# Ledger of designs, part 99: designed miniproteins, single chains

Each design is a single chain, and the fold is of that chain. pLDDT is the mean over its residues in the fold that is shown.

## One batch from the design tools (miniprotein)

Design m3451
Fold by ESMFold2-Fast:
Structure m3451 (fold): chain A 66 residues (1-66)
Amino acid sequence: MKERIEEIEKKLSPELIAQRNATLQEIRDTLKKHKNDKNRENTLKLVADALIRIGDIIDQEIKELK
């Protein structure tokens, strides 16, 4: 898994790699902070927004590989 990601990363701009890693870290931090959140609806919305962000970054990566 990690080896395949490394091969893809070598083809992408360093800026996109940094943005993807930063967004993944933001998702982890958000989930960690809201692990015991009583307002589950708010937590689900934050996670959904972060997943949309990841999708946008993946789309940019795909465009760059073309």
Scores: mean pLDDT 66

Design m3452
Fold by ESMFold2-Fast:
Parts: sequence; structure tokens; C-alpha cells
Structure m3452 (fold): chain A 63 residues (1-63)
Amino acid sequence: DYIERIRERARGVAEKARAAGVGDEELLEKAERVAGARTLDEVAEALGVSRATISRAIAESEK
């Protein structure tokens, strides 16, 4: 549920960035890795943060 919401948001960001011709390859690569993630651990790895940080971010998104 939460992982799918993160992946969906990441897909939207990556698509919009490509359409706008954004040359920030690092940002685009991170967004694509998050979009392909299947677990919270993979999302955390793609963003370079801990699983706890991802869980906190998900909780904050509920506000």
C-alpha cells in the first residue's frame, strides 16, 4: 500500500522530469529506482536512507 504510493509518486516525478528535459541524471535515476522498488528496504537503498526514515516519511504523508 504505502510502497505502491511511493512508487506511483516516483513514476510521476520521473515522467514529468523527462518531459521537461531535466538534465539531472542523478535525480532521474533515483526516481526510477524508487519506481521499481518492491520493498521498503529497496526504496531506502535507492534514496540512500534508512528504512526508519522511509517509515517516518510515509507517516508524515498522512497529514
Scores: mean pLDDT 63

Design m3453
Fold by ESMFold2-Fast:
Structure m3453 (fold): chain A 74 residues (1-74)
Amino acid sequence: DLPALLAEAERVANEVVDEIEKKTGVKLSEEQRQAIIDAAVRAALRAVSNGYTPEQALEEARKAAEEMAKKFAE
């Protein structure tokens, strides 16, 4: 179920935002949170289009979210 996978990618992205805020003490804006969610969802979609399993797609989503969050927390 692609919609369920994308919802899970969004959940992973929100978890990453919460983790980076706790680690850095910096509160990200809602615009920055949405950019991180969008990055995670796009990564999951690309992974699925390349034949990745749902588990692998979520790993790619987390990596994309972490990379984007790190840039905002600089």
Scores: mean pLDDT 86

Design m3454
Fold by ESMFold2-Fast:
Structure m3454 (fold): chain A 98 residues (1-98)
Amino acid sequence: SREEVMRETDIEVPIIAGITAYLLGDYKAAAEYFKKAAEAAKDDPKEQAEALANLAKALLKAGDYEEAVRAAREALELDPENEEARRALEEAEAKLKA
C-alpha cells in the first residue's frame, strides 16, 4: 500500500544517512539518524530492533557506553536473535567494566 511504501522510505532514508555518517566517522550524527529510523519502525519489531542495534553501534563509537547498553537491550527485547545488538551489548558492557 502507499502507507507501507511511505513507512519504508521513512525508515530506509535515515538508515542510509546513518550508515553514511558512521562511515565518515560522524558517530553523533549517525546515532541521531538511527534514532529517527527506530521511531519510524515502531510498528515493526524486527525493523525497530535493527535500527536500535545500529544506534547502539554508533553510540559505542561515540563513547556513550551507557546509552549503547540501553539501545542494545531494547533491540534484544524486540528481537532476541539480533546478533548485531548482542555484539553491541557485550562490547558496551565490556567498556563500562574497563
Scores: mean pLDDT 86

Design m3455
Fold by ESMFold2-Fast:
Structure m3455 (fold): chain A 68 residues (1-68)
Amino acid sequence: SSMEEEIERLEREMVGAYLRGQATGDVAAARAEIRRAADRMVELLREGGRDQEAETLERNVAALLAAL
């Protein structure tokens, strides 16, 4: 589905931002990109009635940001 394709793209954007942040040391930019992509994914998941997955994503994002 188009929603699943967009979620997969946003997930790749988050991973890319994390890796760039670690490589460049620009953690502020990485945090902003990760938060933007995560917020959009949460929105899509909740619109699709996938609330459990949205909660899991929010926990995973918090852990990812803490690791930067």
Scores: mean pLDDT 87

Design m3456
Fold by ESMFold2-Fast:
Structure m3456 (fold): chain A 63 residues (1-63)
Amino acid sequence: SVEKTLEEAKAAIDNGDLKKAMELIKQALKEINALRAAGRVKDATEYEKKLMELMLELNRKQL
């Protein structure tokens, strides 16, 4: 599920595994795009917001 992928990405960021976090973020993007294609637009938008927050955290860890 998208939720699980986002949780795993957060754990990878917190553990400093930035490569794994980046791979999981890419996977979450694909899953979110699949939700949009399936007509689940509201769910996709909600998960995109969470994904953006994770991307900001990842960027902070890289600086």
Scores: mean pLDDT 84

Design m3457
Fold by ESMFold2-Fast:
Structure m3457 (fold): chain A 90 residues (1-90)
Amino acid sequence: VTSRVSVNGKAEIYYYGAFVPVESLLKSSNPDFAAVAASAVKDMIAENADKALLAEVKGWLEEVKNDPNQSKEVKAKAEEVLAELTKAGV
């Protein structure tokens, strides 16, 4: 797996031979997909991705955190990444 984030306003990673939207991975019930998406968001922060794009990602993470049907493991991963976004000033 190679994590590559587009600086042109797309939050996508290269996963299993295709570009996959980070939103889809963050909203997945699968903890492994949540972990991959969390790493991608941390890479976006490290690469100084657009603040508007990071604000959209924060919105997706808040949706995951507040979803009563989501697993505790996925919610915990969303909270971890939200803390990293807060440290980055988002």
Scores: mean pLDDT 72

Design m3458
Fold by ESMFold2-Fast:
Structure m3458 (fold): chain A 87 residues (1-87)
Amino acid sequence: SQAELDRRERELTDLNGRLEKWFQDELKKKNRSVSGEEMPQAFEELYKEAPPEVQKEIDETLERIRELADEVLAARSRQLDERLAQR
């Protein structure tokens, strides 16, 4: 349903926002500035420096983001097929 798709998209946005907030907060705490090209490396470095419980939370969040992204893509593909079948 559209309501379920909207809920999944909101959850995906929220989870991405939480990861971005954690990353920016950690950069600020360490007085680091990184370019867009350096962001993946900086994220990996901060992840490796994080306590095991935080690493687990990030891992679970990334897995949930992947699952939600896959579900949203599948649902959008179905909506496109339904619209093409109607017109």
Scores: mean pLDDT 81

Design m3459
Fold by ESMFold2-Fast:
Structure m3459 (fold): chain A 58 residues (1-58)
Amino acid sequence: DLEEKKKYGKENLEKAYLEGARWLMETNPENFKAIAEENNMEATAEVLANELLENSKE
């Protein structure tokens, strides 16, 4: 199903973004925001940024 394959691609993109988000937010917050905007994921990026900030506390 081509529709399912497209959804899988989006999920993989989001997963890769998530894995890089913590590092990007810490080292390149500007780039982190730009990537989110480019992929129309601003709302998701905001939630992730807040979540990563809370979870990364040491």
Scores: mean pLDDT 60

Design m3460
Fold by ESMFold2-Fast:
Structure m3460 (fold): chain A 83 residues (1-83)
Amino acid sequence: MLKLDKDTVVIDARSSTDAARWMLSLGLDFQDILSGDLTPDGPWAILQYSDVLVAITQASAIPTVAALLRQQGYTNIIIINAP
C-alpha cells in the first residue's frame, strides 16, 4: 500500500458529483467532510480517507483552494482538472 506524505492533497476540479462517484467506485469510504474550513470563497469539500485528503472544487476555484491548502502546510498538491 502506497502511503502518501502528510503534506499531500489531491484537488479534484471535476464536478463534485463525478468526484464522489469516482471515489466510491474505488471502494473508498469518506471518513470526514471538512467543507466549512474552506468557506467563504467557494462550494468546497475536503474528504479524508486514511492519510489522504481530497479537496473537491470547481476548476475556476483551483487557485484559491490551492493557496488555502498551501497556507495550511500542504506542499504537494495534485490537481485533477481534466473533464
Scores: mean pLDDT 52

Design m3461
Fold by ESMFold2-Fast:
Structure m3461 (fold): chain A 74 residues (1-74)
Amino acid sequence: SRAKELALTAALLGATEAGYSPTAEDVQRMRAAAEASALEDLPAAIGRTMREAGASDEVVAAAEAGARAALEQV
């Protein structure tokens, strides 16, 4: 869905601004998690996937904040 794509894009932007450099495989895994989740669960699902990939708590928090902000606009 467009809303899920926007949330994932915002999460990735937030994470990269916090110093995270995801691989293409990391992004694909995050996209799969987002597509499997309800809109309200997206920030947590993306954050969990990033944490499992070794992202720091600061990166995860930035990603979740980005996803939440994007979902407020849809």
Scores: mean pLDDT 83

Design m3462
Fold by ESMFold2-Fast:
Structure m3462 (fold): chain A 81 residues (1-81)
Amino acid sequence: SAEQRAQANALLSEFTEAVAAAQRAIRARGDSPEARARLAALQDLTDEAMERFAAALKAMDLPGMREIVAELRRRLDEIVA
């Protein structure tokens, strides 16, 4: 439905914004070997989460998409800390 598509788009925006915010937070601390390692870990996490999110989106599994975004945010917080 149009309503389900709107919710899916909102979740994709939340996913993308969370990743961008984490990247900015790490980069704001300067260019160091630690920062590069954190950015690499963030990229690996983003790639894995995006594959799962794309599958859930294709299935229109809104609960699954919400769980993926919630887990992504938790794991991004761990990488940024």
Scores: mean pLDDT 89

Design m3463
Fold by ESMFold2-Fast:
Structure m3463 (fold): chain A 71 residues (1-71)
Amino acid sequence: DTDKLQEELAELFDEFQTKMLNTNDKEEQLKLKEEFLKRVRELLEKYGIYSEKEIEERLKTLEKRLDEFIE
């Protein structure tokens, strides 16, 4: 169910943003990024609506955006 996937992704992103706003240490921010990307991958694999290639493309785009936020 695509709608449930989008809701769960939004929840993961909201949790990530909240943790990032409460963290001033760059090492902790990088760990939060890695945990978030892992959770997103697990969620995308669970729903199975994207191919492996699409999952990799989405995670690559997301990581780039998160790296810009942490820097």
Scores: mean pLDDT 80

Design m3464
Fold by ESMFold2-Fast:
Structure m3464 (fold): chain A 95 residues (1-95)
Amino acid sequence: MKIELSSATGPDGRQVVVVTVDLPDDLDKAKEAAERAVELAAEAARRLGAREAVVELKAKPSTITPEVAFFAGEAAARAQQRNPDIRFRIRLVKV
């Protein structure tokens, strides 16, 4: 499993945190990886004073199931509740 952390400048000149993770084929491990990526994005955004965090979940088409999308959405919703000043976006990327 590979997790990459980077930052980018948004259209408004503000810093955006980007966390990219390769999702494992196992559903339970994919859920854990997605939750961990969201938590890392929230922590990095807080440390950098960023107001936006993007989590990119890279998965094979067969792994992009409604369940994985649902768990990623729930993790993002929980992170948003804990960090109301930070905007979270989840992207599912086919590999």
Scores: mean pLDDT 75

Design m3465
Fold by ESMFold2-Fast:
Structure m3465 (fold): chain A 79 residues (1-79)
Amino acid sequence: PAAPREELIKQALEAHKLAAELAKKEKDEEKRKYLEALANWDIDGLLELLRKNLKTPVTEATEKVEERLREVLEEAKKL
């Protein structure tokens, strides 16, 4: 089952806090891009990186997942 909204927001905020430190030590360029986007609350950039690495076609289901992820990240950014 998917995590509850509040838990996802907490996880996003914690990931953001760690991302800035981890990005400085990351040697993999693709992983560093994710960490830098997360550290800077570059939600649009983060979602574009996720789309690039997903092998799933864009469907109504994937659009709903992306929208939910955007909402979670925007709420975490406010904290």
Scores: mean pLDDT 73

Design m3466
Fold by ESMFold2-Fast:
Structure m3466 (fold): chain A 91 residues (1-91)
Amino acid sequence: LLAQADEHFREGLRAMAAGDLAAAARHLEEAIALYEKAGLGNAGLYVLLAVVHAELGDEEAARRYLLKAAEMAEKEGNLKLAEGLRAAVEE
């Protein structure tokens, strides 16, 4: 499970570097789904998805992922990051 999550994460990063934002979104979404199934979702993964969707022009999806990132940051005890991410959504 985690090996597949890690591979999708790496493929998502490669796709971002290549400018293939649609492939990046797909791989990062798969990575997050697998990490969440393992109980290991984190704020950084959701921030990357928000960035990719913003670059794709999907502002609504970007907003949703930033809110999810804030939720994960709060669970991780990073309250400053959670506050900053929520503020970014509310502009």
Scores: mean pLDDT 79

Design m3467
Fold by ESMFold2-Fast:
Structure m3467 (fold): chain A 68 residues (1-68)
Amino acid sequence: MAPEILEVLDSVEVTPFLRLELAKVRVDGEEKYALILRDTRSGVRTTLALFDTLEEAKKVFERGKASA
């Protein structure tokens, strides 16, 4: 099921029209952390990964940021 975005914690531009976002989300009644790719032109969000902890999510986000 699609995650509900509760809070966007961080965001970085990967390409001129794509942003990588770290967000706190609710999935099936549970709060988790998501790595999301957002298209700034269409507004479409794609969930790349879900994490149970902020620390794991931050590690992956920092790796993605370094690749942008």
Scores: mean pLDDT 79

Design m3468
Fold by ESMFold2-Fast:
Structure m3468 (fold): chain A 60 residues (1-60)
Amino acid sequence: SEDEIERQADVELQQRVQRLVEEARADPSISRDELRERAFAVSKEVQKERDEKLEELKKK
């Protein structure tokens, strides 16, 4: 179950980052640095959600 939560978080992170990359490719005004900052923020959000789900499992 923990492995499943981690695997799902990895997939979700990859999908969200892929969307950001595609958006940046469509809009050349978005810099590589801005893309990296957005990807970092998404990574933090996914990690937080993963940690919350893991905590819920430990409470049960």
Scores: mean pLDDT 79

Design m3469
Fold by ESMFold2-Fast:
Structure m3469 (fold): chain A 85 residues (1-85)
Amino acid sequence: AEEAGELAYRGGLEGGREAEKKGDISSSVASKLLGIGGLTAGRLGRPEDTARSGESAALVAEEVGGEKGKRLGEEGARLGREAAK
């Protein structure tokens, strides 16, 4: 769960950076908050919430063209789903 949360967090940060490069501050803030949510859920041992945050961060990153953020968010979601059984 913690590893999944850290990947979701990194995905959110990368998506946020890509959104900032495009002047989309709202998507940058949303992506970073989703990443923080995933990190927090992972630390609290909530793998389902970690997976949801990773999936959401990946979707925001995809919309802004952040391929690295998308991959990190998807990996965090995958590990969160595995931890949820």
Scores: mean pLDDT 74

Design m3470
Fold by ESMFold2-Fast:
Structure m3470 (fold): chain A 92 residues (1-92)
Amino acid sequence: MELSDDELLEITERLLRGEPIPPSTLLRYVITVVKRRYPQYSQSEIIEAIRKGLGIEDPSVSGRELVELAIEKTGSYAKAFDLLVEAAEKNL
């Protein structure tokens, strides 16, 4: 489910402040940003692109779990967002 412009702005401000974002919310934020740049791709295609970009070949790993792994790997919600968007864009 895509976020509204107001929700996008709120999450952007929280990321800039280094505030924690729930993994499910961060997933929605990544999908919304990528889909606005590449409207031809579905949510499932974007999640699959992220999975490929992170080198995770297991289809049982959910989009939320991909976000959790990015947060653990980077130690930062903002860096996790950047990693997930880059993974999606390079593999679409």
Scores: mean pLDDT 83

Design m3471
Fold by ESMFold2-Fast:
Structure m3471 (fold): chain A 98 residues (1-98)
Amino acid sequence: SLDELIAEMVKTLRGIARNLEPVAPESAEVVRETARRLEQLRADGASFEEVAAVVRETIDRLRAIASRLPPEVKLLVDIQIGMLEMNLSALKRAYEAL
């Protein structure tokens, strides 16, 4: 179900925030805010399109932050962005298979 897919995305976002907290706290905060937004969307019975839009917005915000970071920190943020992009693609494929 879409509800279960959103729950897995929230879990992924919480993991990303924990990974970013010690090295990129601004990025970690953006990801935590997104997890909270997705929990609210899940409670409200939101569409896949609404969930995907919030995740895409988060990726764009993380890219903007990463562009201002030192190369070593940027690399760590870019890895987490890659994980988010892969999870969004997996979510879309799983939803289309329902």
Scores: mean pLDDT 88

Design m3472
Fold by ESMFold2-Fast:
Structure m3472 (fold): chain A 90 residues (1-90)
Amino acid sequence: MKALLEKADELEREARKLFETGTEEDLVKAGELYLQASNLYLEAGEPQRAAEVAQEALDRLHESGFTSPDMGMMIVGLASQLVSSKRVIE
């Protein structure tokens, strides 16, 4: 469990660095890392943190303004993860 949280934290930090570049390619990659971090938080029994990470990623991707198919698929994946995480909390 502790190792899963440490790995999730590392992925979240790496994703934030990619958001700083502002390129679509890096934003999609950041979304992938946020999705992985959210999944690891769920595995560690932290559904609230998993939901927060997925929501933050969705907000940042929406703010980017990119509308490519890759971006659209990432948004759908993160939205699905957010719904699943919130259902576990309820």
Scores: mean pLDDT 79

Design m3473
Fold by ESMFold2-Fast:
Structure m3473 (fold): chain A 101 residues (1-101)
Amino acid sequence: LEEERKQLIELVRETAELLFAAADATPDPVVSGVLRITAAVLLSILPKIESLDKKSLKEEALETSRIADSAADLLAAAGLDDAAARLREQSEKLRKLAEKI
């Protein structure tokens, strides 16, 4: 469980970094704003992950996976296919982590 917790913290940080990078790459201020807010929200949950039980840790991994997929859909619609593909890879990593918990 502690190893999976550390992996979730790392994947949440990586997901936030990908969202900030995508926000910087998009010329659309609305898309950029949504991605930045989403990244900030993900970073705000990091202290909470340290105290989550097994069930909540699994639910958080699945929720972060869904957030990454939703951001990928937004980026694909905006024509940022490479950024969308990277977020889909993060979503898959988060989903696989949830299966281990």
Scores: mean pLDDT 84

Design m3474
Fold by ESMFold2-Fast:
Structure m3474 (fold): chain A 104 residues (1-104)
Amino acid sequence: EEEERQLGLAYVTAIHLLDAAKRLRETGDRDYLREAVEIYEEAKKLMTPEQKEFLDGVVERLLKRLEAEDPETAAAFRDVISEVNARRKEREKQLEELLKKLQE
């Protein structure tokens, strides 16, 4: 079934993020959340528009719930997303500079 295949990656990624958020809330484990966010960002590159819409909806609802129930955990979740995105952007910049140097 094509529809199940299209959403499968988004479902697995959503479950992983939900599990990582729960673990952060219960234990303060930011490392597992960082891994989950890295996988989320990589998985989004492979996703269809429908998968992205589904996953973005799950993340939005999760963050709204966390803001209402545990604002500190919500802030920590956003902080980890920002940290991962900054790290990824720096890696891409370093790779582009390395590629430019190979052309010189």
Scores: mean pLDDT 78

Design m3475
Fold by ESMFold2-Fast:
Structure m3475 (fold): chain A 75 residues (1-75)
Amino acid sequence: NSEEIEELAKKAEPLLIKAAEGKATPEELKEGIELLERMEELVKEDPSLSPEEKEALLATLEGAKKFLEEQLKKL
């Protein structure tokens, strides 16, 4: 499952960078949110992650998702 999370992270990073630079399209923002939501599900269901690791990762993903949602609301 860590492999899938890693691949999703690689897809999400360019979209987060574009959003931070104010260059992301509404479609790119929506794609980023969907990728982050899928990563959240995988993190919650991963039995190999400690509770502390899950908490830290979920907090990071929630922050990134809220940032993208705020960018989308400004459109």
Scores: mean pLDDT 82

Design m3476
Fold by ESMFold2-Fast:
Structure m3476 (fold): chain A 80 residues (1-80)
Amino acid sequence: MIEKKIEELKKKIDELEKKYGPTSREVANAYLKLGELYYVAGKKDEAIKWFEKALESYRAIDPNDPNVEYAETLLNYLKS
């Protein structure tokens, strides 16, 4: 079930943030995945929140990362 996957990933994110910090690639990838799971679950506002967190983390690591453009594209689509 999608709700179970969201719950498990949220626990994983807490562990990753403690281990690597919020501006690590591991955490940024997990934020992006959580946004995707919320989107599939039909929870648009939550998806936007986690995509914004992913975008901030990717930009802090490398502004030229392809995931910056990917997250921006998703956010523009969801906010349109």
Scores: mean pLDDT 84

Design m3477
Fold by ESMFold2-Fast:
Structure m3477 (fold): chain A 86 residues (1-86)
Amino acid sequence: AVAAVEKAIEAIKAGDWETAQKYLGVAFDFIAPALEELQKLVAENPSMSEEEALEVLSELLGVSKEEVEEAGKSLLNLLRLVKKKL
């Protein structure tokens, strides 16, 4: 999933929207429900730290905390890029 997000960003930068849509589909099916759950948990727990939020996200995505932390910018950049381009 993390690799799919990175490949989607690279494809968008290259203007290859067909490849980007393929990887975005995989990434959205994987990321969207986890982000929705994280948003709900943050709203219910306003004292939650960034580190705690990353732990929750890693659990929801089924990946290690280290992988989420390393890919954090890639995930945010993907969402920001999609929002800007769509």
Scores: mean pLDDT 62

Design m3478
Fold by ESMFold2-Fast:
Structure m3478 (fold): chain A 62 residues (1-62)
Amino acid sequence: SELEKKIKEVEARIELVEGSTEVHVTMFERFGDYEQAQKVRARAEKEIKKLKEELKKLKEEL
């Protein structure tokens, strides 16, 4: 169904954001830039939270 497709797309997007964030955080931590690493994590956490809220709404419609 269209709803199942949207759920799968949101889940894939969460995975992509998580993976990309891990790479950037690792780079900043490697250079000793822990403040920038924390900023990158905080930004990603906000985006992931929004995506998870969207996912919850979609699952409630099942």
Scores: mean pLDDT 84

Design m3479
Fold by ESMFold2-Fast:
Structure m3479 (fold): chain A 114 residues (1-114)
Amino acid sequence: EKEKLEFIKKLMLEIIESLKNHPYALPFLDDVDFDLLPSVRDVIDNPLSLSSIENLVESGKIKTIEEFEKLLEQMFENYKKYYPEGSPIYKAAEELEKYAKKLIEEAKKKVKEL
C-alpha cells in the first residue's frame, strides 16, 4: 500500500530526527572523517551515519522498518569495533542504540495498527 509505505517513511524520518537530538548523537551525525581518523577505514568497510541513513530513507532506497533497523545496528557496530569498550564514544553508541531500539519497537507497533 502506498499509504503504508509513506507512513513507514515518516516513522523512520521521525526516529532519525529523535536520534539527532539525543545528547549522545554528535559522533553519529555525519560520516566518519577519515582525515582525522585514517585508521578507521581499516576497521569499518561501510561507514554509516545518521545523515547517510536519512538520505537512504529520503531517496526511498530503504522502505521497511526492519531494513532501517539493520542499518542503525550496523552503524553502532562500526563504532563499537573501532573504539575501545568503555570509552566515551563506545558508551555513547550503547546508549544511543538502546534509545533507537525503543523507538523502532514503538514504530513497529504503529505499523501493525495500520
Scores: mean pLDDT 78

Design m3480
Fold by ESMFold2-Fast:
Structure m3480 (fold): chain A 61 residues (1-61)
Amino acid sequence: MSAREEAEETLAAAGGDPRALGRALGVSPATVSRMSTEERVEALARVIERLNREAEERRRR
């Protein structure tokens, strides 16, 4: 499954909570509220990709 598909599912499950999304993205809830749905999906997909890369790197030691 792609990071984008995972981000779309995560966003749907979270119901678009700006505070939760802001914490996940490292931005303020006000910034999240100003983002379009597409921008939220793309930003969340980038975070998921980074976390997956970090997990792989930790596994490599």
Scores: mean pLDDT 74

Design m3481
Fold by ESMFold2-Fast:
Structure m3481 (fold): chain A 100 residues (1-100)
Amino acid sequence: MLEEAKEYGKKAVEAAKKGDVKGLEEAAKKLVELAKSGDPEVIEEAIRALEEALKVAKTEEQLKVIKKALMEIMKVAKDQKMINRIIGQILRAIGLILDL
């Protein structure tokens, strides 16, 4: 699971860099699926990958995909510090969308 989260995380970041909305959506969907396992290491890797994708995302549609994935992962996060981190990234994504 953690190695798969790292693989799909890398795919999400690369898709974000390229402006590839479909590739980002597919990778983000897999990260959300893996995070539903409830494994803290998998959840943390998924959050980290989506944070990196958010930094390099080029389009409003990509930002919306990342926001939706973060919102889904927030539902399965059990640690309040982790939830607060996700909320911060969701707010950042909203801010970036509004600046477009």
Scores: mean pLDDT 85

Design m3482
Fold by ESMFold2-Fast:
Structure m3482 (fold): chain A 88 residues (1-88)
Amino acid sequence: SEEVEARAYEAALEDARIRAEEVNKKEPVPEEILEKAAEEAARAAVETAKEILEKKLPLSSKEFQEIVAKTFEETFERALKELKEEKE
């Protein structure tokens, strides 16, 4: 279970890196804001993964990944928007 949590975290961090780079190319954003948004999203994804594993929900690997990815995407978008507004 701990190894599954670690894999979810590493996947979230890799997605965060890719997302941050793509956003920066299309919509220039200060690197510190992108980094903070990515970290918040990765943290939320990890917390969601831990909660699912702790509750021992009968989820497939695909369902598990979808829930974690959705949490990451929603948190990343929210954090990015809020951090941009704070700096502007």
Scores: mean pLDDT 73

Design m3483
Fold by ESMFold2-Fast:
Structure m3483 (fold): chain A 85 residues (1-85)
Amino acid sequence: SKIIKKAIELLKDENTPRAIRYSVGYLLLDIGTPEALDAIEKYGPGIITNSDLYKFYKQAGKGIPSRQKKALKELSQIITEYEAK
């Protein structure tokens, strides 16, 4: 989705504040799609890729629907607030 693509852009950008990068990274993990996990693996903090939750999502190939819905909402809010600044 457009939200996920924008989140990946923020994760890649070294000028994105660390707190935003960590928040975006953990929300992409909860989304748990292969696209989101690949972005975390390439651009996210290593602590995320060492988690059991990351390993679970990689093996499952999909996120948990309730977590995914909440994460998408929170991700949309963070992106909207950050872009409004």
Scores: mean pLDDT 75

Design m3484
Fold by ESMFold2-Fast:
Structure m3484 (fold): chain A 66 residues (1-66)
Amino acid sequence: FLEGGNEAALLANKYSVRAGMVVLATAVDYELGEISLDQAVADVRAALTAAGVPQDVIDRAVALVR
């Protein structure tokens, strides 16, 4: 997840620095066992949607965090 989370954060950062930071923080929380994978994916989708990222890009970012 961290490796894919870094790539997803870089992708999100092209649209919003804040969205990229949230994606990275979510990836760290998942690796520390603080949240489930389902919750991490949901949080990433929510952050990117709130930042106005296109749906196809959101789907790409979510695929990267697996």
Scores: mean pLDDT 75

Design m3485
Fold by ESMFold2-Fast:
Structure m3485 (fold): chain A 97 residues (1-97)
Amino acid sequence: MNVVEIEVTFPKLPDSELEQRAAAFAREVNAALKQAEAEGKVKVLDVTQHLDLESGRMTITIELEGPESAINELIDRLKAIAEKFGFEAKSRYLKKA
């Protein structure tokens, strides 16, 4: 089982606008995860999201099964979504199987 962390940094915005933008981003992330599973590329076991408005960060922790190439492709897709929203994104493996 692989555990991947994606840390997203937001521009400083009013809380209400940041929450709306973060919610839209979260919807696109969830859609991408569902698409990857539907294509049979990866199996998503768990997803946790922590939004810290004080620091302007969201941490997404994803538990995944699948080939490393498919997981890396998914990570790149999620980072591209973050960039489309004007966010900075960094990824790391917390655990490799």
Scores: mean pLDDT 83

